Designed miniproteins, single chains. Designs and how they scored, part 20

Each design is a single chain, and the fold is of that chain. pLDDT is the mean over its residues in the fold that is shown.

## One batch from the design tools (miniprotein)

Design m676
Fold by ESMFold2-Fast:
Structure m676 (fold): chain A 118 residues (1-118)
Amino acid sequence: HMVEVDVAALLEVTFESPEAAKKNLEKITKIARDVAEETLRKVPGVTSVRVEAEAKLIDENKVLLSLLVRVTAPSRDAAERAVEAFRKEGLPKIIEKIKSIPGVKDVKLVDLRVAYRE
């Protein structure tokens, strides 16, 4: 029997200008999606990974990046290892890569939620 885990992360990205924010919506969603998928597929025991990433303007130069990661694993322990890998490696890499984009002023983790399903 497989265990599923959903990880929902919200990141607030502040840009130096409204133009920089609008220009980079697709780029930040792609970074989040690619890094999350790459990180989680490397975790021993992970059988499937699905990633949904959406970016929306919440102010003139602020973007809310919503990341939903769904992982299937053969055990609770394997699912917990996937969550830990995302927290310790995936999420910091996403933040670092987004911060490296010209025109990004700051990146803040607003919320992180984890839900397990039998």
Scores: mean pLDDT 88

Design m677
Fold by ESMFold2-Fast:
Structure m677 (fold): chain A 77 residues (1-77)
Amino acid sequence: SSELEELLKRMEELAEQIKKETDFEEAKALAKEFVGVAREALEYIDRENLPQELKDYIIKLIQEVMEKFRELAKKAA
């Protein structure tokens, strides 16, 4: 659906911004927005009984963002 497509696109855009970010505070702000959008997308998938493959894709994006965030956190410490 259009709503899910927009949420997925926003998540992908945020993930790419976070991957390129070098400032921890900026990355933290982007990560907070990413978590919010990911939550909305997962709630949409559950509400509409959409395929598990869509959840798996979102989980993959979350893992990529978390990995990058951990790297930035280590550099900021």
Scores: mean pLDDT 84

Design m678
Fold by ESMFold2-Fast:
Structure m678 (fold): chain A 65 residues (1-65)
Amino acid sequence: MSLEEAIDILLEALKKASKELAEKMKKLVEENGDLEELRAIASKEFSEEEAEKVVKAYEVIRKAR
């Protein structure tokens, strides 16, 4: 997964999430939070496959920082 693809995946997930979930995910990403915490948050509204995709995207973004 490229950095560009990872950013796109994360942004699309934020658009699809509820306002409350999007704010929680955004805060976690901005605070450089844990991958498992992001998975738990995303799994509340996304399927297991979609949550895993978001977590992998976040891992790529973290490595590029």
Scores: mean pLDDT 80

Design m679
Fold by ESMFold2-Fast:
Structure m679 (fold): chain A 85 residues (1-85)
Amino acid sequence: SAAKEALEKAKETLNRILEVSTDLEVQILAGVGLLAIAVYESLGDLEEAVRVALRTLREILEVSTDPEVIKLAEEGIEEIEKLLE
């Protein structure tokens, strides 16, 4: 399903951001986002899980000054949105 593929891409992107970021605020946003995604996924609400993932990536994009993190968030959002079309 499109929602399942979008969610997998979102989780990959957020985990990659956690791996590369040295900014504690970005790490907290990604970690909290992944936790919220896991909760909605456990409830079977894949649409809300994807919505939370996109919101988290956009919040990271607003606060991050790291070009690598910004690129990962932008590319992740674009690919997730394409999967949902």
Scores: mean pLDDT 88

Design m680
Fold by ESMFold2-Fast:
Structure m680 (fold): chain A 75 residues (1-75)
Amino acid sequence: MSEGEGLRIIGEIARKELGEAGAKAGPELQKLADEYGEHLIRSSEPEYREESLEKAKEYYEKFQEALKAIQEAQA
């Protein structure tokens, strides 16, 4: 499997799985999960790989921070 194809598949899985998890916690988490997956899929293109991986990391960190804030608010 090419590196780009692996990133595309992971991005599609992440968008679906994290989107479903986010939907249970609220629309903001679902949106962050969708952005993360979309940028991972885009990173499959060599021209955009560096930029898209950077954006994917940004949205993944935002997803984790938002999830933590929700968990802390419920504690």
Scores: mean pLDDT 73

Design m681
Fold by ESMFold2-Fast:
Structure m681 (fold): chain A 70 residues (1-70)
Amino acid sequence: AKPLSRVEEIAILYILGKLSKEEAREKVEEILKNLDEVLKEEGITREDVLPSLKVLQEKGVIEEEYLEKV
């Protein structure tokens, strides 16, 4: 099984009510600001991040333009 990415963890924690919308958004913004570095550190691809970003966008945590940064 693929290991959980930081974005997947943020999405899960938000759904479980462990992170507020603002906390989840701030964490995603930090990841997207340094996306190439995060992908290298985690050993994952852009395709691995997109499904979790879409979930967060559908839940209103992030705006649709955040998906363009991937």
Scores: mean pLDDT 77

Design m682
Fold by ESMFold2-Fast:
Structure m682 (fold): chain A 103 residues (1-103)
Amino acid sequence: SPETKEELKKLAEEMQSLVNKILEAIKNGDIENAKKLLDELTELVGRMVELSKSLPPEVRRLAIEIEATVAMARIALFLDNKEALEKALEVLQELINELLEKV
C-alpha cells in the first residue's frame, strides 16, 4: 500500500542516518557508541523486514540482504575486525540507497 511504502521510506532514511553515525563513531574510535548505534540499527532492520513482507519481491530481497549485512557487521564488531565491519557498513549504505530508489 502507499502507506506501507511511505513508512518503509522513513524507516530506510532513519537507518541511513544511523549507518552514518556508526561510521563516524568508528572513525573517532568510539566503539561503545558504535555498538549502541548498531543495536538501534538492528531494531529498525527488524521493523523494515516486517513491513517488506507485503511489498514486491525485489523490496523483500533488499530487506533480507540488509538484515544479513547488519548481522555480518555485528559479527565483525564482536570479532574486533574493523576492516570487515567497515566493508559491511559500506555494503549496507549501498543496499539502503537501492531500497530508497525502489520505494
Scores: mean pLDDT 89

Design m683
Fold by ESMFold2-Fast:
Structure m683 (fold): chain A 90 residues (1-90)
Amino acid sequence: SIDEIVDELRELVFKLREKLEPIFPELVEEVLDILSKLAETTPQDQLSEVFEKAISLIKEALEKMEGASEKEQQRILEELIKKLQEILEE
């Protein structure tokens, strides 16, 4: 259901903010801005698929950040932003 997908996305956003907002507030804001634009611009019938793709990318990024240095975390976050932006541009 879309409600379950939205709840999972919200939980992942919370984890991402808790981990990275104190270190990279501007990059975290960019992630949130892209997610907001995806929610605004995606047709209702495609919203579940688009959010599931975003969820997968955020999960992968968070997993890669485990044990990563601050510099590596920045690169992973920048790559996440790029991949989310590519979804928005499709």
Scores: mean pLDDT 86

Design m684
Fold by ESMFold2-Fast:
Structure m684 (fold): chain A 101 residues (1-101)
Amino acid sequence: MAFTPAQVEERRRLLEREVRELERLLEAGVYDDEEIGSEQAALNMIELLRELLPELSAEAREALARAFRLLAELARKKGLERVAEAFEELARLAEEEAARL
């Protein structure tokens, strides 16, 4: 998806805030299975995040990698194996992109 520079900056700031909050909730053990949503909704979100990864700061990508691994664990508990695999792949990509910057 193509974003204008202003939209990319706004999405980056919002995503970074959401990532920090998600990381906090996951670390505190208060994240709910219902927040994963349906398998298709999760996969759509994963595709969007994959497109945004190169636009994020190294700090945000590191936080996302941790959050994605926890989301993969939750998806696996919910029986969404494809979603779990996709989150694990996103975590790996986030780590690789962070290491390159």
Scores: mean pLDDT 63

Design m685
Fold by ESMFold2-Fast:
Formats: C-alpha cells, structure tokens, sequence
Structure m685 (fold): chain A 90 residues (1-90)
C-alpha cells in the first residue's frame, strides 16, 4: 500500500541520514561517493548493491562535483525504495 511505501521510505531516509552524519566528520554537509561505498561495504553490501548505489549517486549528484549533500542523498534513497517497491509489484 502507499502507507507501507511511505513508512519504508521514511526508515530508509532516517538510516541514510544517520550514515551521512557519521561520514561527514568535518560538518560541511557533503560526503563523497567513495566514503558512501566504503561504509556500505563495511555494512556487508553486495557488489550488486554497490553498483546500484553508484548509479543512484550519479543521478542524485546534480552539481556533478562528485559529492552528495543530505538533500541529494534523501532524494536518491527515496527513488531507490520506490523503484524496489514497484519491482515487487511486477
């Protein structure tokens, strides 16, 4: 249902923001793709998950600077969870 999708997005966004804050040690609100990939690998992400993350990062990085803000990360995560839910319905 839409309510289930909204809760799933909320949980994923909250986790992503916690990870972003942990990786943003200098407090500038920016995190690199390499830092995100390293954190994902430490959390046990698969090669397929890392590859998907790279594609999502490229789509979310609107400035093309190779870094992602909190707002861009939230957009990326929301899009991924929504796409996963759509695939589950197919």
Amino acid sequence: SMEELEERIKEAVELALKMHKALDTNGDGKVSLEEIEEAARRAGASDEEIEALRREFEAADKDGDGEISEEELVEMVRKRVREEAERERA
Scores: mean pLDDT 73

Design m686
Fold by ESMFold2-Fast:
Structure m686 (fold): chain A 86 residues (1-86)
Amino acid sequence: MTPRDYFEERLERLREEGVPEELLERLRRAWEEDPERALALLMAAEIPVELAKLLGKEKEEALPLEEVERAAEELRRRHQEALAAF
């Protein structure tokens, strides 16, 4: 895939996860200005979406506690790694 195809595919995924179209449009504008920065912003936006998705599942369906705990721990590890890289 071209880098732009990858970026557009990730934007569609964020759209499916419920990210506002306004934010997605801003990310597309960022791509026209600085593709590398836009990719970094898109990746950063994915973390809050994953967290919101976990919270949404608690309301919409009964998930096994083990699955919820595992996903939450994975998110914690991602944040910890980001802090360590800073």
Scores: mean pLDDT 62

Design m687
Fold by ESMFold2-Fast:
Structure m687 (fold): chain A 100 residues (1-100)
Amino acid sequence: SAAEKDLQEALSLNGPKETQELLDELVAEGPKAGYEKMKKRLDELIERARELNKESIVEQLEKLREKLNEHPDDYLVQTQVIGVLVNIENALEMLEKLRG
């Protein structure tokens, strides 16, 4: 889809390597492998957001986790989740730099 290609380009330029690998694995291996890695990445990002006291970001990540858990085999849902994770990771990196 166009959204998938836009996400691949965004991750190649702006996303951390770990999030890029999530999309690459989802495309190559399918949603089952992607689900487990995305769940782990979501948990990591939730902890980072909590350390920064960004309740709005924690709430967004928890809603994504809920959506992912309801659709563990849905390729489109997982692609949408990865897209939002790229934006959240970039926001957290910016916030961490501002805190230093």
Scores: mean pLDDT 73

Design m688
Fold by ESMFold2-Fast:
Structure m688 (fold): chain A 84 residues (1-84)
Amino acid sequence: EKKEQEELIKELEEKAKELLEKMREAVEAGDREAFFEYLEELDKLFQENADKLRSIKDPELQERVKELTGELIERVKELLEKLK
């Protein structure tokens, strides 16, 4: 149902935001090991929900998922550059 898919996207947004904050803290601390551990956790989060996300047929929700994944990729790249 559309509401269930919207709830899934919201849950992924919240969990991804939490992991990004932990990654930011790891970068500030110079903790490379912690950064990659959180990055792996973020990757697993999306891998575990990949089938559910692929089942989304609503164009509005598809756009929201695309926007979320694009923003996450960009933010992770920014943090990786700061870690170097």
Scores: mean pLDDT 82

Design m689
Fold by ESMFold2-Fast:
Structure m689 (fold): chain A 90 residues (1-90)
Amino acid sequence: SLNEKKINAFIEILRIQLENMEKLLELAKKEKDEKKRKEIYKEAEEGFQALKEKVNEFLKKYDFSEEAKKEIEKILEKMEKIIEEIKKIA
């Protein structure tokens, strides 16, 4: 259905965002300038908050299965752990 296609596309977008956050963590680990590490953390945190708001909007708009909700929850939990790791090295 169109609903399932939109949900699957959204989950794939979230997976791409997770990969982008993993890349930001690797950039933060290699960054020698403390000010630049703090900027990476700030941008990553602000981006994650905006993404959570978008997830909540999408969950209200489309009919998600329990499996799809669990997949999104797992992705968001992985993202949160990455943000915490970036924060520790910032």
Scores: mean pLDDT 87

Design m690
Fold by ESMFold2-Fast:
Structure m690 (fold): chain A 70 residues (1-70)
Amino acid sequence: MTIEEIIDKVVEVARKAAKELGFTDEQIEGFVEGLREYVRELLKKSEKPPEIKDDDTWENIVRKLGELEN
């Protein structure tokens, strides 16, 4: 799985979570732009990028990204 594929999966899950919370498409786009940059930088510093699955929740993704900060 490439870094860009991981970022795209993370952003997709984040979009779904934000839509369920009632955010507008404009608000979501602003949020995901910052999220893409954050995740890209975090993955560049990791020796092993995490595998993001289609059934991962936002909470599961946050946990996986948190493991990379350690």
Scores: mean pLDDT 76

Design m691
Fold by ESMFold2-Fast:
Structure m691 (fold): chain A 100 residues (1-100)
Amino acid sequence: VEEAAIARAEAARASSPELARVYEEAKERAKAAETEEEIKEIVEEILEELRPEAEEALALAEQGLEEGIERGQRVRERALAAGVGIYEGIKEREREKKLE
């Protein structure tokens, strides 16, 4: 995850309780994951949840509809919040493993 993406996700979370919740849920799930396979499952589940909205937003945007662009922006913000949450959860898990 790029530092610029992390900073953008932090700013979005500060202004949106929904994005803050997405971040916290993704972080807790990543912290609870014991294996890399479980982390991959968490990522796949998030992508599957976002895929229908992303496809619909793309179809609307290709038709020149502003609603498609706005929906695409919301999907991106949600994906960034979840991605940063997973990344920070993994880092906290690795810190705990180092203490063992």
Scores: mean pLDDT 74

Design m692
Fold by ESMFold2-Fast:
Structure m692 (fold): chain A 80 residues (1-80)
Amino acid sequence: YELSAEQSQELSKEVLEIVEELKKTGDVELFLERLDELFKKYKLSNEEQISILKSILVKNPDLPEEAKEAIEKKIKELEE
């Protein structure tokens, strides 16, 4: 459950890079694939994944609607 401060910083950096790539390319499929690999890499709990996904939505209100819907759907699946 508990990430170190160093792991949290690195995770945040990688999330930002994935979001920047989405904004540059518009490739929602690649974005979701990158997020899934990141979540596997850090062995994140469902709670941690939900927190990150909600943070992406809050910090990036200008995301494509398709990306927002995909993120919201993933959050709902993780809450079950």
Scores: mean pLDDT 79

Design m693
Fold by ESMFold2-Fast:
Structure m693 (fold): chain A 63 residues (1-63)
Amino acid sequence: GPMTPESLRGQYLEEAVREVAREHPELINSPEGLPRLIEAVQALRPTVESKEEAVARLVELLS
C-alpha cells in the first residue's frame, strides 16, 4: 500500500544511515561520530525527499 510522507522520510533516513555506515564507517566511528549522526538525522528528518539526498547530506554534515 502507499506510504505516508512521514514513513517515506523515515525509510530514506534508515536506508541512508545504513549506506553511510557501510561505505563511510570512518565518519561514524570517530569519537564524535554517533552524536553528530543523531543530530544530522534529526535535522534532515523533516526535509529529505530521497535516499540519495539523505546519503549526500549525511556525508556532508559528518565530514
Scores: mean pLDDT 78

Design m694
Fold by ESMFold2-Fast:
Structure m694 (fold): chain A 71 residues (1-71)
Amino acid sequence: MAEELEREIRRALEEAGVEVVALGAFASSDDRVLVEIVTPTEENARRAEEIAREVAAKMGLEAEVRAVVAP
């Protein structure tokens, strides 16, 4: 599940033209998936977070999405 979610998020971000530095999806101890996205700008972080949440919802997955800006 985490691998499939990561793949679909990468596809959606690429199609939307959103640049990312790093992306990962991790299964948590409560059967939730944590998604972390590192982007170069705050605007890209906001867009990446919105897209990742949309993808998770379409897949019926409970995901915690966190997008951050690279220093």
Scores: mean pLDDT 79

Design m695
Fold by ESMFold2-Fast:
Structure m695 (fold): chain A 97 residues (1-97)
Amino acid sequence: MGLVGGIATGDDGSLVGVGGNSKQKYLGVAIGAPDGAAEGAASGTATVNGKTYTLTPAAGNGVAKGVVAAAGDVVEVTATSSRSGAVSTATVTLQAG
């Protein structure tokens, strides 16, 4: 099973988490505030392997489907917090889970 994930600090000091499954071809993106409060991504984009995917709001997270990504791939995320409206930009390197 192809579980992948990573965490990076966004340009605004937020924590940006990416989790996914390379065999089921999806990525989920979550944003955490610098103080540790959870804030789900409402909208945004994820770019991996030269292809840009739109994040669709799903509860507290942004989800992209049809994504082909593997461990070692770099995901460029721009996501808008569903709580604050702040825009976080981060680069996340996926690791095998």
Scores: mean pLDDT 67

Design m696
Fold by ESMFold2-Fast:
Structure m696 (fold): chain A 64 residues (1-64)
Amino acid sequence: EIKEILLKVPGVDEELANRIVEKFGENIKNATIEELTKIPGVDRELATRIKAALEAAGYDVKLD
């Protein structure tokens, strides 16, 4: 479910989606922009898109 949501985000390929899922899993909804940017390949703009995609999918996500 999380991986499928991430794959809908422009700039997230299957390899990056796997790295994000391995690091956060379902706890990604609580991840800050700064925590997401610690993943190689994720800048602040992509981190913001990821959080927006999770929010659109029904997760309670806040921008920081």
Scores: mean pLDDT 78

Design m697
Fold by ESMFold2-Fast:
Structure m697 (fold): chain A 77 residues (1-77)
Amino acid sequence: MEKAKELAKKALELAEQGKAEEAKELVLKAVEELVATGDLELEIAAGVAMLVLAVGEVIGEPAEGAKKAAEILLEAL
């Protein structure tokens, strides 16, 4: 849990700096940690974060997508 929180927090910092690819990598690592818990609420948050990442890529706003995904993960943690 703490590791996922630190990953999501660092992803948010990187996304705010416009480092979309690095932020995305940390969001995906945080998602992996949440899914590994087997907690349905955390798995739902992980799924929503992944959807937000994908939407950000599609609309050409990958840094905004990564930022929103990281915020969703932090809100669930």
Scores: mean pLDDT 83

Design m698
Fold by ESMFold2-Fast:
Structure m698 (fold): chain A 83 residues (1-83)
Amino acid sequence: MEERERLYQRVQERFDEANKLIKEAEKLGYDGLKGSIYRFQALALLQEAEFAYEKGQPVSVLERILAELDELIDTLKKEIEKL
């Protein structure tokens, strides 16, 4: 598999994980406005990854986006643990 394709697939997987975590958090009483902000951030990162992948941008761009999604997921997990 091409490295960019593999990274883009990982971005999609992280996006799905982030949305699942936000939904679970909201069921536990997490703030709906804050949940919406995280959904918007995750979607923006996915769209940036789609653009980077389709335009043949360097692997480093997709790696950065993946790292930012991983940071978002880590933040969400920590906030959910406090609920």
Scores: mean pLDDT 84

Design m699
Fold by ESMFold2-Fast:
Structure m699 (fold): chain A 60 residues (1-60)
Amino acid sequence: MLPPVINSQEEADKVDYPVTIYINKNTGLSVSHPSTGTIIRTFNSKEELIEALNEMKKKA
């Protein structure tokens, strides 16, 4: 099963937790398919995911 793409709070509100997503290390954004430079991460709550998205935006 392909993990969902979650890059906004609205998208985070639409999924059930825990959720596993692919993240592109170069952009800090969630992607639908693994590629060179993607990592896999699991989040146990919406709050954890939103905090991580905010951190990734600062690093990218």
Scores: mean pLDDT 74

Design m700
Fold by ESMFold2-Fast:
Structure m700 (fold): chain A 83 residues (1-83)
Amino acid sequence: SLLEELERLDQEVLELAEELSKVASEEEFERAVREAVAIALAARPEIEAALAAGDRERALEIAREAARRAVEVLRAALERAKA
């Protein structure tokens, strides 16, 4: 389900952030986290509009896409820090 995919992505974000905190500088970690948070904040108006329209499936799909983008940001930051 979309909700199960979203839960998996949220767990992946947490795990990537934990790994990144162990290898990245404070500045690199904060920058990557701020970028991930900015993605979530940018998605918020569309999620709120979907929920107001009663379209829960659409709201979950938007949230899933935002979470997927956050995973990509943190994964890329982790790969750069490990290089």
Scores: mean pLDDT 86

Design m701
Fold by ESMFold2-Fast:
Structure m701 (fold): chain A 120 residues (1-120)
Amino acid sequence: MVRVDESAPAPLREAGLILLDFSEERLRKASREAVILVYATLLVAAGRVKEATRLLQEHLSPALIQAIRRFARFDSEDLGLLAYSAILNAVQSPLLGGRVLLLARSPEMMKVVEEVLEEM
C-alpha cells in the first residue's frame, strides 16, 4: 500500500514516486529538483552521503531545503540523510527503501539518472 502526503512539496512526492516505480519516462517528465532528489537519494543508499549533501546544497532552492528539514523526522548536518528521510515520509510504502537500495546498486540505473540530469 502506498500513501502519498499531499502536503509535501511536489519535488519530494515526485522523487519518491519515481524511486518506487522507476522509469526513464518518469524521470524526463519530472522537475529538475525532483531528479536531483532521486540522484541524491541513490547516492545516500550507495553510502555516498557527502556527495548527496553537496549536490542538494548546490542545486536545491532554500525553500525546498527548509521543507526537507521539516519533513525529515530527525536532525542532521547531512542534508542527504534528511532528504532520504523526507522522501520516505512523503511517499510511505514498505517497498520504497528496498527499491532505492536495488536502484543504487545498479550502475545502469545510476547512469540513466545522471544522463537525464545532465540533459536538463
Scores: mean pLDDT 87

Design m702
Fold by ESMFold2-Fast:
Structure m702 (fold): chain A 66 residues (1-66)
Amino acid sequence: SVELENYKKGAEFLKRAGDIAESQGNKEEAAEFYRLAAQAYRNAYKLTGDPEWKKKADEAEKRAQA
């Protein structure tokens, strides 16, 4: 579905943005990107029931905790 594709691509983009911000020492910006990625992954999990999305959401949420 278009909604699932949007959450998947959005989450992957946001996770990469978080990784880049973290590599630059921008922990606050990285945390915001990881929070948004976790939300998108959780939405993908709700649509699919696929535990891989839950795992990705949990990992992103841990990264968001500064």
Scores: mean pLDDT 83

Design m703
Fold by ESMFold2-Fast:
Formats: structure tokens, C-alpha cells, sequence
Structure m703 (fold): chain A 81 residues (1-81)
């Protein structure tokens, strides 16, 4: 449904925002931070394609993958404290 699509895209957008905030706090030369950034760029392209196609299944999978990346980013940030 359009309501489910809108809710899912909003949730995905919020996770992207949180990951990008964490990446901005990490050293630019950290290879793990660079890997996370590249994965985020790939997922941004996937999410855009899935949104245009109204592919809820792909958006749900992308959301779960973004949650995993967010956890990895948070764990990496903790190592710099």
C-alpha cells in the first residue's frame, strides 16, 4: 500500500541520516569507515530503484541491511572514545 511504502521510506531515510552522522565523526582515512560509506552508497542506489518500482520486499531487505550497517558504524564509533 502507499501508506506502507511511505512509512518504510521514512524509516529508511532516518537510518541513512543516522549512519551519515556517525560517518562524519569518524576519521576519513579509516578503511572500515570507507567500507561503510561505499556500502551506504550502494544501498542508496538500491533503495532509489526499489522506491521507483514500489518494490516493498527489496525496501524491507534494504532496511534490515541498513540496521546492520548502523550497528557496525556505532560499534566503530565506540572504538574512538
Amino acid sequence: SSEELEKLVKEISEIFKEIKEILSQLPADDPRAQEIEKEVEKLEREVLRAYLLQDLETLKRSKERLKEILKEAKELLEEYK
Scores: mean pLDDT 89

Design m704
Fold by ESMFold2-Fast:
Structure m704 (fold): chain A 77 residues (1-77)
Amino acid sequence: MSLISPALVKLASEKLNIPEDEVRKILEEYEQKHAEEIKYLFENDPKKYFELTQKVIDAIENAKSLEDLKKLLESIK
């Protein structure tokens, strides 16, 4: 199951005033880079999976550009 929802892509697109395809690409690159961890949390630790989802939303809310979004996503721990 994808961590990146259509609603999240739309939120990021509207927040940054950037086309959905461009923000989706950045968000999907993050998901692909961390795919094994995301899958493990989804299957074995729903609370930590939810926490990760909230951190991704926080990164989107605080991003000022695509480059900033990428840096904020890479800083998630």
Scores: mean pLDDT 80

Design m705
Fold by ESMFold2-Fast:
Structure m705 (fold): chain A 62 residues (1-62)
Amino acid sequence: DELVKRIAEAFNKEKDPKNVAKGVEILYKAGIPVEVIEKAISLVKDKKLREAALKALKKLKE
């Protein structure tokens, strides 16, 4: 839960959707569980940042 909050806070401070998408890729490749990444993305307040993060994660899972 703490890790989920920290990731969400980091993403909420980003302004570029590309940086959030790259962050998702880095977390996924570092072995952070998909469930943790998905929960963190659900807490992202900006719609464009959240959509970029979800798209990046979906592509990595496929």
Scores: mean pLDDT 83

Design m706
Fold by ESMFold2-Fast:
Structure m706 (fold): chain A 67 residues (1-67)
Amino acid sequence: DEFLDELAEEEGLPRELVEKAVQSIKGLADINNEELSEEEFRELVRRALRTIKNGRPGGLADARALA
C-alpha cells in the first residue's frame, strides 16, 4: 500500500480517506470499462483528495458524476 501512504503524505490527509478515494476511482474505471495507467489513476485520486481537502462536501459526488 505504498501508493496510499505516498498520497496521504503528499496531500496531508488520513490514509482512510485516501483508501476510500482509491476505491471510488477504481469503481468508476470499472464502470467505464476502462483500464487506467498508473499515472492516470494517480491524477484522478489526487484530484478527488484535493476536492476533499478544500472542504467541498460534494467532492465525491463529482467523482460519481463521471460514472
Scores: mean pLDDT 67

Design m707
Fold by ESMFold2-Fast:
Structure m707 (fold): chain A 61 residues (1-61)
Amino acid sequence: MPSIEEIKQQIEDIIRNNASKLTSAQYDEIVELLEEANEANTREAYLEALERIKAIVDAGA
């Protein structure tokens, strides 16, 4: 399994690659999810954030 740092990199990469496709509301939701993961500071929290962010992007934004 990837480290917390690797998961953070994956999240940042997904956000960067999809920023132009996201609405302001979707971007705000992604930022909130990332802040929640940072607050919890656990691998599980970052993995949950990654999956939720993927779901937002996969919704065709």
Scores: mean pLDDT 78

Design m708
Fold by ESMFold2-Fast:
Structure m708 (fold): chain A 70 residues (1-70)
Amino acid sequence: SAVQQLLQQAQQQLQDMVDRGLITPEQAQKIMQELQALLQQHQSAPVSVLRQVFTQAFNDLVEAAIAAQQ
């Protein structure tokens, strides 16, 4: 499913960022929780809309997490 694919890609990217020391494991877990909640809110949305909303939220949450480490 598109939802499962988006979550798997996000988890892989977040793990890479944790491995590089850009964010903490706790921040990665929080981002995954927020993304899962977002997908639940948009479960009836078209896949194109879901991808756009998910990508924007992922980028925003990652930027905020990196900024919080400074």
Scores: mean pLDDT 84

Design m709
Fold by ESMFold2-Fast:
Structure m709 (fold): chain A 83 residues (1-83)
Amino acid sequence: MEEAVKLIGELLRAADEAEELSTEQKTRLIGLALRALGALLDGDTEAAIEAVDAMRRLIEESEASEEIKERVRELAEEFKRVL
């Protein structure tokens, strides 16, 4: 659980480094991160993975750099491994 929570924090840090993301997009990502954390607290690993995948898709569909997109893909895959 602690490792999964840290990975959600790393996803948000990667998103914050993406200056191309609007405040509205970053707010949506924070909402998805809170959803993932709530799912983890409920023991709902499927919902937690769904929320993290939604964060990854938002960043992949955004104007963020390829370096940020690659980092987010790696973090989302690692999140699935620690659950």
Scores: mean pLDDT 84

Design m710
Fold by ESMFold2-Fast:
Structure m710 (fold): chain A 90 residues (1-90)
Amino acid sequence: MVPVPKSGTTIEYRVVPAEEPEEHVEKNLEGIVSTVSTAEKGTKVVIHEDGKEHVFTLNSEEDIKELEEYLRKLIKEGKKVRLVLPSLEA
């Protein structure tokens, strides 16, 4: 099979409503934001929603905040969201 590079390792997050959706969703968002805040500038985050893909390029803290805001919007609209993020060590 094709070798998977360690520097290209991807973490897939699935953000779905839980039985106590607000608290669980906030914890998931906090984890995602924490992960992306350690990413290098130019890191791309792919969001899969309703059969569509949205790509966010993280060049600044403003980009991270925009990503968080977008995720909050999707979750509040009851949409199921899947994120694909690079696995980065601090």
Scores: mean pLDDT 62

